# Ledger of designs, part 84: designed miniproteins, single chains, continued (5)

Each design is a single chain, and the fold is of that chain. pLDDT is the mean over its residues in the fold that is shown.

## One batch from the design tools (miniprotein)

Design m18912
Fold by ESMFold2-Fast:
Structure m18912 (fold): chain A 88 residues (1-88)
Amino acid sequence: SLEEALEEAFKKAGEVQKLLKEIHERKIKLSEEQKKELEKMLEEIDELLEKANETKDEEEKAKLFEEVARKLEELKEFLKKIIKEAEE
């Protein structure tokens, strides 16, 4: 359902936000390659959100938010890897 897809996307967004906060608080410096990958992942998520906003079909909207949740999970794993690589 659209409600379940939205709930999952918001949950994953919260998990990503927590990891971004950890990177900021720990003053972890991203490499130029990591910055480019992060920007690419954020652009892909933004494109999916724009498509979801333009879609009037509730089933298609739900599928787009399911894709957003999947992309947020990929971003979460990318951020976890950055944090792990920064461990002393």
Scores: mean pLDDT 86

Design m18913
Fold by ESMFold2-Fast:
Structure m18913 (fold): chain A 83 residues (1-83)
Amino acid sequence: SHEELVQDIALKLSIIGAEEDLASFEAIARKRSTLSEDEIAAKVESLRSQLAEVKEDWANGVDNNTIFNRLDAIDKQIKQAIK
């Protein structure tokens, strides 16, 4: 349906935003967080892995609401890790 197409576009934009936030997190965390370089690298790799799994699940037909919830959880992890 047209609504499904609109949701697909919104999810694609949300995934792009998460990728951009993750790249920004790495730069900011190195300058402003109490995390070591090894801890930052481990967190970035964990978040990259989670994002890749979300993309794969979406491609395999997991529902849009579940994918949005997982992207929101990743965003919260990024924001928590900057502190």
Scores: mean pLDDT 81

Design m18914
Fold by ESMFold2-Fast:
Structure m18914 (fold): chain A 72 residues (1-72)
Amino acid sequence: RALFLKAEEQGEKRVISAEPVAPEKLRKATQEAYRLIREGKYDEADAVLAAHKDERKKLTDEAEEKYGHLLP
């Protein structure tokens, strides 16, 4: 589990209400991963991307569940 959820619950949840506005978070994660790659930390970059990708997958799954009737 990522400490990401903890930080969101303590600080962001009070302000943002945890809405499905993932693009900003995903964008930040991608930029940070890019910086880690520059330092040669591929392992850390992969972990950061994987953690944030998991959140995006959840949101995508929810949308797909609604579109499941339309998609084979």
Scores: mean pLDDT 57

Design m18915
Fold by ESMFold2-Fast:
Structure m18915 (fold): chain A 85 residues (1-85)
Amino acid sequence: SQVLVTVIDHTTGWAVIETVPAGPTTVDLPKVELAPGEKRRLEVLAVSETETATVSVRINGDKPVATVTAGAKVVSEKLTYTVEP
């Protein structure tokens, strides 16, 4: 079973859409250039009609910045991330 994950960077307007397997998984944002101390406004959206899955979002392979649990309903998490030096 699959979960559709959308991550939106509201600061740059960049977005990624991925289909991931149900269960714990990680989505990376390797296409975003980040400067130390830079702040980003992110939104993570996860949808699954048949499965519950937990997904974590990382920026450039760094520590996870968001974790959302998908279910039969759409879930959305909004956050601000500050890039480490």
Scores: mean pLDDT 62

Design m18916
Fold by ESMFold2-Fast:
Formats: C-alpha cells, structure tokens, sequence
Structure m18916 (fold): chain A 83 residues (1-83)
C-alpha cells in the first residue's frame, strides 16, 4: 500500500461516516511521512492491519444501521400478515 492509497481509504471511511477513524488514520499518515522510507513501509503495514479491522467494524455498523437482514425479515413478516 502507498500513501496515496491510504489517503483514498481515509476518504472512503469519511463517506461511510467513520470520521473519528478517518482522522486517526490521517494522523498516522502524516506521522509516516516524517519517518525514513524503510520505517514508512512498516508503519504502512500496521495501517493495513488497522484498515482491515476498521473495514470489519464498518461492515458491522452498516448492518446495524441499515440492517438489510432485519429489514428483509420485517418486510417478510408484514407480507405474511397481509396474506
């Protein structure tokens, strides 16, 4: 992953409403830019792990907020009551 890809992921997190997580990653990107290139690669690997964890959290939050399964179950129950 490059710093440009990390900036893109920050933007994706903001679009998903994870502003606090986006700001935290932005701070780490700024910190990584001040480090030697070899250390930047290590920091980027850590950020990848954090991004993967945040992606799982984002998926879980989207399921809670939008709840496609709960909406489907609710709509199916309403349809059953109309029959």
Amino acid sequence: MTLEQLEKYIEELRKAGHFDEAEKIREWVEKAKTLPKEQQEREIQILLDVYNALKEIESAIDKIVADPEGVKEYNERVRELRR
Scores: mean pLDDT 67

Design m18917
Fold by ESMFold2-Fast:
Structure m18917 (fold): chain A 93 residues (1-93)
Amino acid sequence: SAAERLLAEVERILEEVRRLLKEANATTDVEERQRLLERIEELLERGRRLIAELRATGDPAAIREADRADAELGVAEMHLYVLRKEIEKELAE
């Protein structure tokens, strides 16, 4: 179904975001961290669009999964905020 296809795409994005956040936290290179943050931002924007499409299917199961994914994206956005602040500190030194 369209809902199943959209959910699979959202899940792939969430997995990639988690992987890149882990890489960004492990990286000591400020330039590499900035590149990873830019990639994560692009994925979060794409994820938001796909979640909106998932909700638009009207499938109750898909809407519940969209709510779960939306909450997970919110947590990722919070992690990005912290990482941006750490980069700002490093660049100010």
Scores: mean pLDDT 85

Design m18918
Fold by ESMFold2-Fast:
Structure m18918 (fold): chain A 97 residues (1-97)
Amino acid sequence: SSMQQKLEKKIIQAAEIVKNSDDPLKAVLEGSKLIGEGVLEVLRANNIALSDEQRRAFLAEVERELLRGHIEKLSLGEMVRRLMEIVDRFLARAQQA
């Protein structure tokens, strides 16, 4: 619960960084790193190991969604909602593997 709340805050922060950035490529890398760190903390707390391939695929999906939000000028709320859906699907799959 506490780690999930920290993850949610990192997702919001990542979306804010990207939405307000004049350098979207750097902002996307910074935002994806924050989300990645939050996800790894949740997985570590549940004793779930992630392969380098799974990690790269997840970060690439997060980077694409952050960049899409910037290009399409999505609202902060819509960016956060979409990022949370990606994260929730990833965590659910990681728990089943």
Scores: mean pLDDT 86

Design m18919
Fold by ESMFold2-Fast:
Structure m18919 (fold): chain A 74 residues (1-74)
Amino acid sequence: SKEELLKKILEAIKNNDLETLVKLVREALEKLSPEEALEILEEALKYAQSNPNVPEEIIVVLRIAIQEVRKMVA
């Protein structure tokens, strides 16, 4: 479900687990509608930006994914 994917993405961000984050982002893009994927990715980015200990590479991955999804809904 969308909510379960978001929970797993937030856990990967909290643990600074870039490999798991990339896998979960890919899963969201494959299994969710573009609108649902955009919603959870934007929530994940907001969470990552609120945490000073999150590496820049995690924020970059989320921003790139959001940009790609936005092209699909335009």
Scores: mean pLDDT 85

Design m18920
Fold by ESMFold2-Fast:
Structure m18920 (fold): chain A 107 residues (1-107)
Amino acid sequence: SILDQIISILNQIDSQIKQFYTAFKNGDMEKAKELLKEIGKLIEQAIDLTKQLSNKTVRSLLIQNLESAKLSLEEALNSKDPLVALIHIAVAGSSVEVSINIVKRLQ
């Protein structure tokens, strides 16, 4: 189902965020940056799938949380301060977790 595809992508994003924190902690800034770019692509895929949902209220709420995650990710990528970037990634992760909980409630 579309919901199964969305939850699969959201779980991939969660895994990639965990990998980002590991790479960042290890000083692997190239891998950390690559992971953020991949997370951005996965968020866009999740948004596109969410647009296919028939329930307007659920669709709007899920898009809002995913767009929030995307914005926070863009702020992290544009930040020159590593601590500010980490704050934005934490905010993006929270929005993804809310999205996972919404989708699980619908299954």
Scores: mean pLDDT 88

Design m18921
Fold by ESMFold2-Fast:
Structure m18921 (fold): chain A 95 residues (1-95)
Amino acid sequence: MDVESLEAKEPTIFLEVEVGDAPAVPVEGTVVGPVDAYFKDKSTQKPLMDAAFEAIDALDDSGEARSAIVTAAYVEKGEVKGTLTLAASLSGRPS
């Protein structure tokens, strides 16, 4: 994840989204709390998951991607304090 390509002025959750075979793209998201809290408590993961789906949808404009990987990093004062990786299967064929 290249957090230096993003402006981190305050504690922020940064998303790095890899859609299909495309290179990972950084996306700035605002989510309250540290990443490790979202990892430990599934009830707090909804805002992070919602931001991840929005980022995937914005980057998969063609709708042809079959998978995506989203890495969430909690950044404070330019330092990565924690990370969480979400893997998503993008299928137009829900079973």
Scores: mean pLDDT 58

Design m18922
Fold by ESMFold2-Fast:
Structure m18922 (fold): chain A 79 residues (1-79)
Amino acid sequence: MKKEKMEEILKEAARRVYEGADPEKVAEEAAKKLVELGVDEDTAWGAARKVVTTAKTKGLEAAEKVAEQLAQGIVNEME
């Protein structure tokens, strides 16, 4: 399911940043994976950056919530 795959990518990005990974590198990797699923580059980068920023600023639970919201929005846009 496209939504589930996108949520997984974004939630993994949040987890990596929360665990101390470089936010820029994580955002780049997540955006690339989203593009491979058919998400346009601008949307993919926007989603990835928002999730990693939220993980740094507000923590993992908030970032996972944002990941779910963004995955839903992206899937709706792709249809």
Scores: mean pLDDT 82

Design m18923
Fold by ESMFold2-Fast:
Structure m18923 (fold): chain A 78 residues (1-78)
Amino acid sequence: MEFLKKVEELKKETQQLLAQGQQLNNQDVIQLSQQALDKIDQLIKAGRNNASGETLQKLFQEAQNLLNQAKQKLQQQL
């Protein structure tokens, strides 16, 4: 349950960042946020298919890294 809440929170944060990137016409933020959402979708599908904890952690970390990169690009523009 806790892990699913963290994934949902990550998805909401990434969707908000994508919207901000779109408002600012920042292509780097848009692209990185979209890539993070794609990784989150892969994570949700992997969880539904009973993937290993190792695979789930890897996908979560990859999504988090993309989100952090998008935040950094947004901050550099502001």
Scores: mean pLDDT 83

Design m18924
Fold by ESMFold2-Fast:
Structure m18924 (fold): chain A 83 residues (1-83)
Amino acid sequence: FSQEMINEILEALFRMAVSVTEIALENARRRGDRQAELDSLREGVRLLRRILKQAEEENASQDLIDEIQERLRRLEEELRRVE
């Protein structure tokens, strides 16, 4: 496998993780379910931390690592505000 393929796979996983988290969060907010909102934010943070670690271990592009870090930072800020 090439580094280019690794970067593409990691980017796809990152995009999927973001989409799933956004859908779960939207559904929780639509229901007015505060606990589900908190759980969705916590799970999103946990998932992005795993993807970030994998991206760093696989020497992914710096642009991708930076994008994952920025999204993780924003989710952690949202979690702090909701708690």
Scores: mean pLDDT 87

Design m18925
Fold by ESMFold2-Fast:
Structure m18925 (fold): chain A 85 residues (1-85)
Amino acid sequence: MATVVRATATGPDHTALAVGLWRPGEPAELAVLLQRRGGPWEPVRGETLPAVSPEELAERAREAALAAADPGASVAEEREEVEEA
């Protein structure tokens, strides 16, 4: 089982997407992409987070997206569990 968390922070000039991937017993991965109005998605942050829970990863994703977006950005969060073969 893996858990994917997403946080999308939308502001007037920037949209930030933070994506976290968590697996039991493994370090979690967090990536942040930024889109400037009408432009491509660009990676602005990537990190490996040892010993976090899915809930902590979701919180870190939210914080990272808000930090990358415009002041006063609106944030939407999503979490899904994925069965892996």
Scores: mean pLDDT 80

Design m18926
Fold by ESMFold2-Fast:
Structure m18926 (fold): chain A 82 residues (1-82)
Amino acid sequence: MEEKELEINRLIGEVLREIGDALAPYLIHLAKERGKNPGPELFASSEEEVKRIEELTKLSKEEIDAYIQKVNDEARARIKAA
């Protein structure tokens, strides 16, 4: 296995984690629209992740969409640069 392949796999893992963190607030907003109110703990395994999700959940849906777009753009740039 080449070092480049290992680095690409690592970057993909990081990207998926970042997208996952951004998606949790979006899903919480969708659930609230449907009369449910899940806590951030449902989507996170650590206190740091819970705090990040809580912070992002304070944003509007439009702001969360912009954040997800930013994460995707940064992820594409990182993969392209690798």
Scores: mean pLDDT 69

Design m18927
Fold by ESMFold2-Fast:
Structure m18927 (fold): chain A 64 residues (1-64)
Amino acid sequence: AELQEKLKKSELAKKLRSFLHEHPEFQKLPEKKRQQLRQQIVKANDEELLAIAKQLGVHELLLE
C-alpha cells in the first residue's frame, strides 16, 4: 500500500541520518561532502537511499 511505502521511505531516511551522525566514515568526509549527503538523503527515494548507504558500507542496516 502507498501508506506503508511512504512510512518505509521515511523510516529508511531517518535510520540513515541517525547512522551517519555516529558513523566514523561519515566523520572523515569534508564538511561540504557531509552537507551534500544530508541534502541527498532528504531528497532521495528508496533506491537512492540504498545507493548512499552502499557508498558508506551501511546498506545492511537499512534492509530491516
Scores: mean pLDDT 67

Design m18928
Fold by ESMFold2-Fast:
Structure m18928 (fold): chain A 73 residues (1-73)
Amino acid sequence: MKVTLILTLKEPITPGTRAIAGAIARDYGGTASFDEAARQITVRDLDEARVEEFVAALRAGGLEIESVEVLPA
């Protein structure tokens, strides 16, 4: 099943954050959008079974994630 993730970051979104998160989202078949003021990344069209792997990949890429919200697509 496809889901939407809302990720809130502990740190400000930078060009490096966008590049890393965008690349990983694409590799997982999702689409990332960014709200710099809220420090939020919204990822759409992600496979529910891959959510934990995806979040782990973002953390491995250096993103400090404060919270993860999973919404049905």
Scores: mean pLDDT 84

Design m18929
Fold by ESMFold2-Fast:
Structure m18929 (fold): chain A 94 residues (1-94)
Amino acid sequence: SLEEVKERLEKLVEDIKADPRKRFEYVLQAYELFEKENLTPEEIGELVAEARKLADKPIDEQAKYLVEVRKQSPLRADALLLLVAVFRAMKEEK
């Protein structure tokens, strides 16, 4: 659900704030998911750029977008969720 995605996003961001090493762990997990989807380097680059842009949006818009992506590809949605959480945590650290 939308609320579950919001709660998961907030949890991932707080986990990164508590342990910055999780940024590396979550980035690696996202790339493993991209490899399972057999994405090209260009497609991966586009998704990373979209995650960065999405991290600038309100959490409600982030969650809504991720729910829509999940309908097409759960693996892409999970990878984007991880990357959005990483970019959001990095922005909030400054």
Scores: mean pLDDT 83

Design m18930
Fold by ESMFold2-Fast:
Structure m18930 (fold): chain A 81 residues (1-81)
Amino acid sequence: MAARQAALAPAVQELLEAGDARLLAALARLEAEAKEVEAKVKELVAAGKEEEAQKLLEDFLRRALEELEAVVRAALAERAA
């Protein structure tokens, strides 16, 4: 995951510098979802469900990365057209 995030970072930076509305909207949505996931993770950890909390976080991070990759790919393809 970290290596995929590092590979994606230059493309994300380029699109952010260009002010791509689709990437900005995706980041805003993911930020809101991340806050909800963080709150749920804290609840699970407090309840002694650390394994469940870890799985929830990993599932969210995987999905978020896949969504960002798809948005970046689509935005770059439109800019190339």
Scores: mean pLDDT 77

Design m18931
Fold by ESMFold2-Fast:
Structure m18931 (fold): chain A 70 residues (1-70)
Amino acid sequence: DLQKYVEALKEGEKKKLTPSEAFYVLSLLASQTTDPRVKQIIGEIMATAARNKLTVKEVAELAEEALREA
């Protein structure tokens, strides 16, 4: 469920988590997800974030966009 990941990222922004801390939380959530499509989307978001050095807010916006398309 992509909604859970969007909520986790928004919570991370509210708690002022660093990008590294937010990515760690996303990796834990991805490991617990059984839906291969959701795992694929989370992997793509994390890869894009790492490549472009995105902030937690930008990663949350990407995840929300992916949820809207799902």
Scores: mean pLDDT 71

Design m18932
Fold by ESMFold2-Fast:
Structure m18932 (fold): chain A 80 residues (1-80)
Amino acid sequence: SRSEYLLELLEDQLEKAKKLAEEAKKSGDKELIDEAVETIKDGIEEFRKFMEEELKDDPESKKKVEEMIKELEEIAKELE
């Protein structure tokens, strides 16, 4: 379904964010770490907008996106 396809795209973006955070942390470069945190925070806002616009009538998919957002927030917090 469209919702399943869109959730797969968000899961792919979450996985890329995890890799970005891991690479930034391993680099020890404050500028790369700060850039990674900003990118993840921008991604969180994109996920929230998507949830409100595309998943308005799908509470199960909204819950999955909320869990992804929580994971992104924890990643950003641990990176700071």
Scores: mean pLDDT 81

Design m18933
Fold by ESMFold2-Fast:
Structure m18933 (fold): chain A 99 residues (1-99)
Amino acid sequence: MEKVIEELEKSVQRHKERAEQALAEGNLDEAARHYAQAGIDYLWLGKYDEAAEWFDKALELAPDHPSAYTIAMFAAVAYRLSGDEEKAKRYEELAEKLR
């Protein structure tokens, strides 16, 4: 378990760095993808508030992303697990519109 946690923490940092590089290159879709991957890593770490924040950043940066539906679904899960039922419901409604 501890080895998995350490690798997930390293994965979060790598995705943040890759997102910054993509932003510097003007590639918003790639940056949003890396933000979403950091969010997924936070979900596996059980850090649901952080996961939700990174999914929010991904969708705010690239709302028309090809993976927007999937990111919105992950955001809904993260908010529900963090106890924010109102935001979870809003992201479920957003995902329904994006499919």
Scores: mean pLDDT 84

Design m18934
Fold by ESMFold2-Fast:
Structure m18934 (fold): chain A 97 residues (1-97)
Amino acid sequence: MTEKSEVEREAARLQRELREAGRNAVSIAAPVKYKEVAEKLAEAVKEAAAFLGMEVEVTLFYAEEVSEETLKRHEFKAKKLPELIEEEKKIIEEMKK
């Protein structure tokens, strides 16, 4: 097994949490200047939920002071979550053959 980065582990955890929780609401906080990053993460979460057969409402909160660590985490999750979904889809499709 290949070792995963911390960000990849967080993305996998988020995917499992969405699957397990059965919740229909998620909140994301980001500074206004990083609105685009927050919106990309919101889209990634919605796509992940849809892939799992769930409807999720994502609420965006804009705050002046959000840690740089939190912002980077949001940005990486927004990029990695779609990649994990695509990998999972390929595995499922290959198993059906």
Scores: mean pLDDT 63

Design m18935
Fold by ESMFold2-Fast:
Structure m18935 (fold): chain A 60 residues (1-60)
Amino acid sequence: GEAQILANVEEGIEKAKEECPEDALPEVEQGLLEAASAALNGDSEAANEAMGQAVEACSS
């Protein structure tokens, strides 16, 4: 549900703050928020793409 999507985004941002480079955090946060917005609109493809970009930004 929507509450779980929002909780997952918040958890993801907190994990990113611990595990990702500081300079990657704005890109990771934006990607997670875009993924949540797409998921709430039922656009699973856009949500998966935004999530992938957030993960890639953290890994870079």
Scores: mean pLDDT 77

Design m18936
Fold by ESMFold2-Fast:
Structure m18936 (fold): chain A 89 residues (1-89)
Amino acid sequence: SAARAAAARAFLERMDALAEELADNPEASKAARQTGVAAATGALQDPEVGVRYAEEGAEKLDSLGDTAASEEVRRLREELAATLAAIDA
């Protein structure tokens, strides 16, 4: 779906921007970049898989001690989930 691909790209671009903001924490920056790719790629196959990978990324950021980045990824996850649900409605 072209709409699903656009939603996945928008999420990936926002996760890449978050990774740049986290440049002072290399492990958190890497986790954000990897989460963006995994969730975007997953969403192209199955919206539920994409949303799950985004949640796993938020948990990873929290485990690294970056609660603010974790909360931001959860906000981006909610936006991704809402956009994908609207496409499938």
Scores: mean pLDDT 87

Design m18937
Fold by ESMFold2-Fast:
Formats: structure tokens, sequence, C-alpha cells
Structure m18937 (fold): chain A 80 residues (1-80)
């Protein structure tokens, strides 16, 4: 159902936000662990975007894309 897919997308986004939060706190002390958390967060958000697009939830797509941009910025900072 669309409702179950929406709930899954929201859970994926919440998990990705948690991974980003952990990565930002770990980045200075353990950049390798931070990188792994950010790569997981990126994969989770990409899956959430696919689900949100499939169900036509434009607001959820927008929210997911904003989170993806934050994750990609954090990844870029770690790789510099």
Amino acid sequence: SKELKQMLALLLLATAEAELYIAERMAAKNPEAALANLERARDLVRRAIEIAEEIGDEKLVERARELLARIEAALSALKA
C-alpha cells in the first residue's frame, strides 16, 4: 500500500538522519567510521527518494533530496 511505502520511506529518512548525526560527531576523532556512517546514510536516502517518487509524494521527495544534499556535503568535507 502507499501508506506502508510512505512509512518505510520515513523510517529510512529517520535512520539516515541518525547516521548523519553520528557521523558529524565522530568526524574529527574517527573519520573512517564517519565515512561509513555517511555512505550508509546516502544509500538509505537514495532508497527513500525512489519510494517517495514511486508513490508521488512530492514533499517527501523534497525532504529526502535536502537530506541527501547535507550528506553529500559532509562526505565531500571528509574526502577533502
Scores: mean pLDDT 89

Design m18938
Fold by ESMFold2-Fast:
Formats: C-alpha cells, sequence, structure tokens
Structure m18938 (fold): chain A 81 residues (1-81)
C-alpha cells in the first residue's frame, strides 16, 4: 500500500545519499509502480514530480539532492495513508 511505496522511496533516498545510484533508481521504480496502483491520482502526480526532480539530481551526480526529493515523495505518500 501507500506505506510500502513510501518505504521504497526512503530506501532509494538512503542509496542515493550513499552514491549508489543504481540501487536508488531500482527502489525509485518499485516505489513509483506501487504508488501508481495504490495512490489517488493527485497524490501520485505529486510523487511523480518529486521522483522526476530526484532523477534529475541523480543524472547531475547530486546524491544529497536526490535523497531529499525521494524523502519528499515518501512523506507525501505517508501523509495520504
Amino acid sequence: GLQEAADYFNRAADAAAAGDFGTAVEYLGRGLGLARRTAPPDVYRKVVQEASKALEAIVAGDGAGAAQYLNNAAAILRQAA
């Protein structure tokens, strides 16, 4: 559910902060997939916006920035649960 999707985003954030962008992208993908199935459309849209910013930060090599955006996505999901 929403809590499980949020947990994936927190795991992605931890990986990004550690510089493990491969693991971060894998968990981000799992979190988005679960959020798409379980979140209301407006909540999912906000999560996608934060995930997109996180991917941009990963491409730029900004692990700390990516982690912040991924944790924002997790918080959005937890607030909706």
Scores: mean pLDDT 90

Design m18939
Fold by ESMFold2-Fast:
Structure m18939 (fold): chain A 76 residues (1-76)
Amino acid sequence: MTKEEFDEEFERLVKELAEKYGVSPEQVKEAIDLILYAGASVEEVAERLGISPETVEKIIKEAKPKFDELVKKMHS
């Protein structure tokens, strides 16, 4: 998978999750970046983005396996 293909699939994932959970694509992207890359807590991210901790947890639980698959395709 190329970086361009990764970016396109990641943007699609972000948009799908944003629509599903009633948040902005920017909020989804920042939640993924802060929790999966920076190791931030769900509570900290929820406070920063102004969304509920339950919504952040649902987004991350759904995003993580899909994101991990995309990352593996980039390194294969």
Scores: mean pLDDT 81

Design m18940
Fold by ESMFold2-Fast:
Structure m18940 (fold): chain A 91 residues (1-91)
Amino acid sequence: MSPLEKKAKEIEKRVEELIREFREELSKAKTVEEVKELYEKFLPRMEELVKEAEAVFKESKDPKVRREAVLVEARLTMMEMLLWMEIKVLE
Protein backbone atom coordinates (compact mmCIF):
# COMPACT_ATOMS: atom_id res chain seq x y z
CA MET A 1 0.00 0.00 0.00
CA SER A 2 1.05 3.60 -0.56
CA PRO A 3 1.97 5.73 2.50
CA LEU A 4 -1.30 7.67 2.04
CA GLU A 5 -3.37 4.44 2.01
CA LYS A 6 -1.66 3.37 5.26
CA LYS A 7 -2.35 6.78 6.79
CA ALA A 8 -6.03 6.67 5.75
CA LYS A 9 -6.46 3.21 7.34
CA GLU A 10 -4.68 4.38 10.52
CA ILE A 11 -7.06 7.36 10.77
CA GLU A 12 -10.09 5.07 10.15
CA LYS A 13 -9.04 2.78 13.02
CA ARG A 14 -8.58 5.79 15.35
CA VAL A 15 -12.04 7.10 14.37
CA GLU A 16 -13.64 3.69 15.15
CA GLU A 17 -11.91 3.63 18.57
CA LEU A 18 -12.99 7.23 19.32
CA ILE A 19 -16.64 6.55 18.34
CA ARG A 20 -16.67 3.40 20.51
CA GLU A 21 -15.29 5.31 23.52
CA PHE A 22 -17.72 8.20 22.91
CA ARG A 23 -20.78 5.92 22.73
CA GLU A 24 -19.79 4.15 25.97
CA GLU A 25 -19.31 7.47 27.82
CA LEU A 26 -22.48 8.98 26.30
CA SER A 27 -24.55 6.00 27.56
CA LYS A 28 -23.44 6.91 31.13
CA ALA A 29 -24.35 10.63 30.87
CA LYS A 30 -27.48 11.56 32.87
CA THR A 31 -27.54 15.38 32.57
CA VAL A 32 -27.15 17.97 29.81
CA GLU A 33 -24.06 19.28 31.65
CA GLU A 34 -22.41 15.81 31.57
CA VAL A 35 -23.12 15.54 27.81
CA LYS A 36 -21.56 18.99 27.20
CA GLU A 37 -18.47 18.06 29.27
CA LEU A 38 -18.16 14.85 27.24
CA TYR A 39 -18.28 16.86 23.98
CA GLU A 40 -15.55 19.24 25.23
CA LYS A 41 -13.41 16.21 26.21
CA PHE A 42 -13.73 14.55 22.76
CA LEU A 43 -13.70 17.71 20.58
CA PRO A 44 -9.86 18.08 20.37
CA ARG A 45 -9.51 14.42 19.24
CA MET A 46 -12.28 14.89 16.63
CA GLU A 47 -10.67 18.10 15.29
CA GLU A 48 -7.26 16.39 15.01
CA LEU A 49 -8.76 13.46 13.06
CA VAL A 50 -10.65 15.80 10.69
CA LYS A 51 -7.47 17.83 10.08
CA GLU A 52 -5.44 14.67 9.33
CA ALA A 53 -8.20 13.32 7.04
CA GLU A 54 -8.37 16.66 5.15
CA ALA A 55 -4.58 16.54 4.64
CA VAL A 56 -4.85 13.01 3.15
CA PHE A 57 -7.74 14.15 0.90
CA LYS A 58 -5.74 17.14 -0.43
CA GLU A 59 -2.54 15.11 -1.02
CA SER A 60 -4.16 12.02 -2.62
CA LYS A 61 -5.42 11.76 -6.23
CA ASP A 62 -6.69 8.18 -5.63
CA PRO A 63 -10.53 8.20 -5.46
CA LYS A 64 -10.53 5.28 -2.98
CA VAL A 65 -8.19 7.04 -0.53
CA ARG A 66 -10.09 10.33 -0.93
CA ARG A 67 -13.40 8.50 -0.24
CA GLU A 68 -11.98 7.02 2.98
CA ALA A 69 -10.88 10.52 4.10
CA VAL A 70 -14.36 11.99 3.43
CA LEU A 71 -15.96 9.10 5.37
CA VAL A 72 -13.95 10.15 8.46
CA GLU A 73 -15.67 13.57 8.40
CA ALA A 74 -19.08 11.91 7.82
CA ARG A 75 -18.61 9.52 10.77
CA LEU A 76 -17.57 12.34 13.11
CA THR A 77 -20.58 14.41 11.96
CA MET A 78 -22.83 11.45 12.87
CA MET A 79 -21.18 11.36 16.31
CA GLU A 80 -22.09 15.05 16.83
CA MET A 81 -25.70 14.26 15.79
CA LEU A 82 -25.86 11.54 18.49
CA LEU A 83 -24.65 14.13 21.03
CA TRP A 84 -27.37 16.65 20.04
CA MET A 85 -30.07 13.94 20.18
CA GLU A 86 -29.02 13.02 23.74
CA ILE A 87 -29.09 16.68 24.85
CA LYS A 88 -32.64 16.98 23.46
CA VAL A 89 -33.76 13.78 25.27
CA LEU A 90 -32.31 14.98 28.60
CA GLU A 91 -34.04 18.41 28.36
Scores: mean pLDDT 81

Design m18941
Fold by ESMFold2-Fast:
Structure m18941 (fold): chain A 67 residues (1-67)
Amino acid sequence: MEEEFEAEVMLALMRMMLGIAKIAKDEELAEKLQKLIDEFEEAYAAGDFEKARELFEEAVKVFREGL
């Protein structure tokens, strides 16, 4: 339950970051974030919460470096 809740929050934050990149019209950043979201959803669906967390951390890093 806690891990599922944490994953849902991480996914929501990643989608928010993607939305910001799209509003900023940063196509390269949006593409990178979309790929990380897709990989996150795949890892989460597979039950690999550790990999999902790592992908979230990478998304935060990419988003911060893209700004």
Scores: mean pLDDT 82

Design m18942
Fold by ESMFold2-Fast:
Structure m18942 (fold): chain A 98 residues (1-98)
Amino acid sequence: MPSPVLQELSELIRKAVETGDLKYIEEAAELFRKAGHELAAELIEAGLAGDVEKAIELYKKMKEAGADPLLITAAAQAAIAAMLIKGDEEGAYEFAKF
């Protein structure tokens, strides 16, 4: 079963995609920060800022640190959703390659 944090994140991403409102991705970043997942929160915030290079760097840092693959995937999905909502399809694609 997914963790409560991952379940709440999935609901926030769904709301963001349905409404086009980045506030739900901002709430997802805050949720991860409160849960002690600082790198995951920073990754999502990089996505919100449209900083694709920083998002890729943080994704690599999480993998190198041995972070939970489900946590990495959830944070990456939130970052991609933020980029797509902002209309940065090219940035989302570049990040999704990693």
Scores: mean pLDDT 82

Design m18943
Fold by ESMFold2-Fast:
Structure m18943 (fold): chain A 67 residues (1-67)
Amino acid sequence: MREEVRRWLKEYGLRLIDGEPPPSPHEREALRAYGKADYYDVQGDTEKAEEWYRRALEHLERARAER
């Protein structure tokens, strides 16, 4: 799950450089969830970090389903 979210972030960054349209609502929620996951990971709360990485992936899957 974490690796999948990390790959998406890399792809998302490349899309921004290429002048892609602004992120969808579900992509924005994925970014917020990733931010929380990263925060907990830095604090050493790996269990909460993993929960938020899962939420980020769920939002990302919803964004993909709408395209």
Scores: mean pLDDT 74

Design m18944
Fold by ESMFold2-Fast:
Structure m18944 (fold): chain A 76 residues (1-76)
Amino acid sequence: SKKEELLKEAEEFKKELEREKEEDREAAKKAAEGLAKKLTPETGEAIGKSMAEASETGNELVKKSRVEKLKKLAEE
């Protein structure tokens, strides 16, 4: 189902962000961009802006915000 697919992608993104390596941060960014394209244009744009901001200060806020939004969208 779409809900399970979104949750699976969110879990994969979470695993990549939890790795404290520069290479994993790049992989997580690419995964986030791919997932954003599968969401609504409005949600994808918001995630993109959050990812750009996280690139400067860190990934935790983007990770939490993204996972929460994905779960809400899956519930819808």
Scores: mean pLDDT 58

Design m18945
Fold by ESMFold2-Fast:
Structure m18945 (fold): chain A 79 residues (1-79)
Amino acid sequence: SLEQEIEELKQRAEEMVKKFKELGDYEAAADIYEQMARYFEKLGRPELAREYFRKAAEIYKKLGDTEKAEEWQKRADEL
């Protein structure tokens, strides 16, 4: 089902994010979350899109990239 495919996609995304964080590549980790958010936005799943925009914003906050963190947080809040 689509819901099973979504759960598998979420699991693969979190595995990729974990690997990028282990490598110290937080920009790549944030990009995975941005791609997930945009995918769910296009799929018409605003709650999932919001979740992943917030996850991307959180990574940028940890990096000290306040402008990108604010941008992605605003996108989440607008859903």
Scores: mean pLDDT 88

Design m18946
Fold by ESMFold2-Fast:
Structure m18946 (fold): chain A 57 residues (1-57)
Amino acid sequence: MEEELERSSSTSLYVASDILDIASEVNRSLPSSSQQDADDDLKASEELRKRAKEKEE
């Protein structure tokens, strides 16, 4: 948990967050995708970004 976060650089966490944000946008654009999938990706992206910011402290 905390150890896993320590192993990731803030840059890696920001990149992962951006990838999830893009995935969320793609899911919202696809007619067969659910809104729930897009929302889950956005939530994960926000959490990673928050962790990256804390790591930068």
Scores: mean pLDDT 70

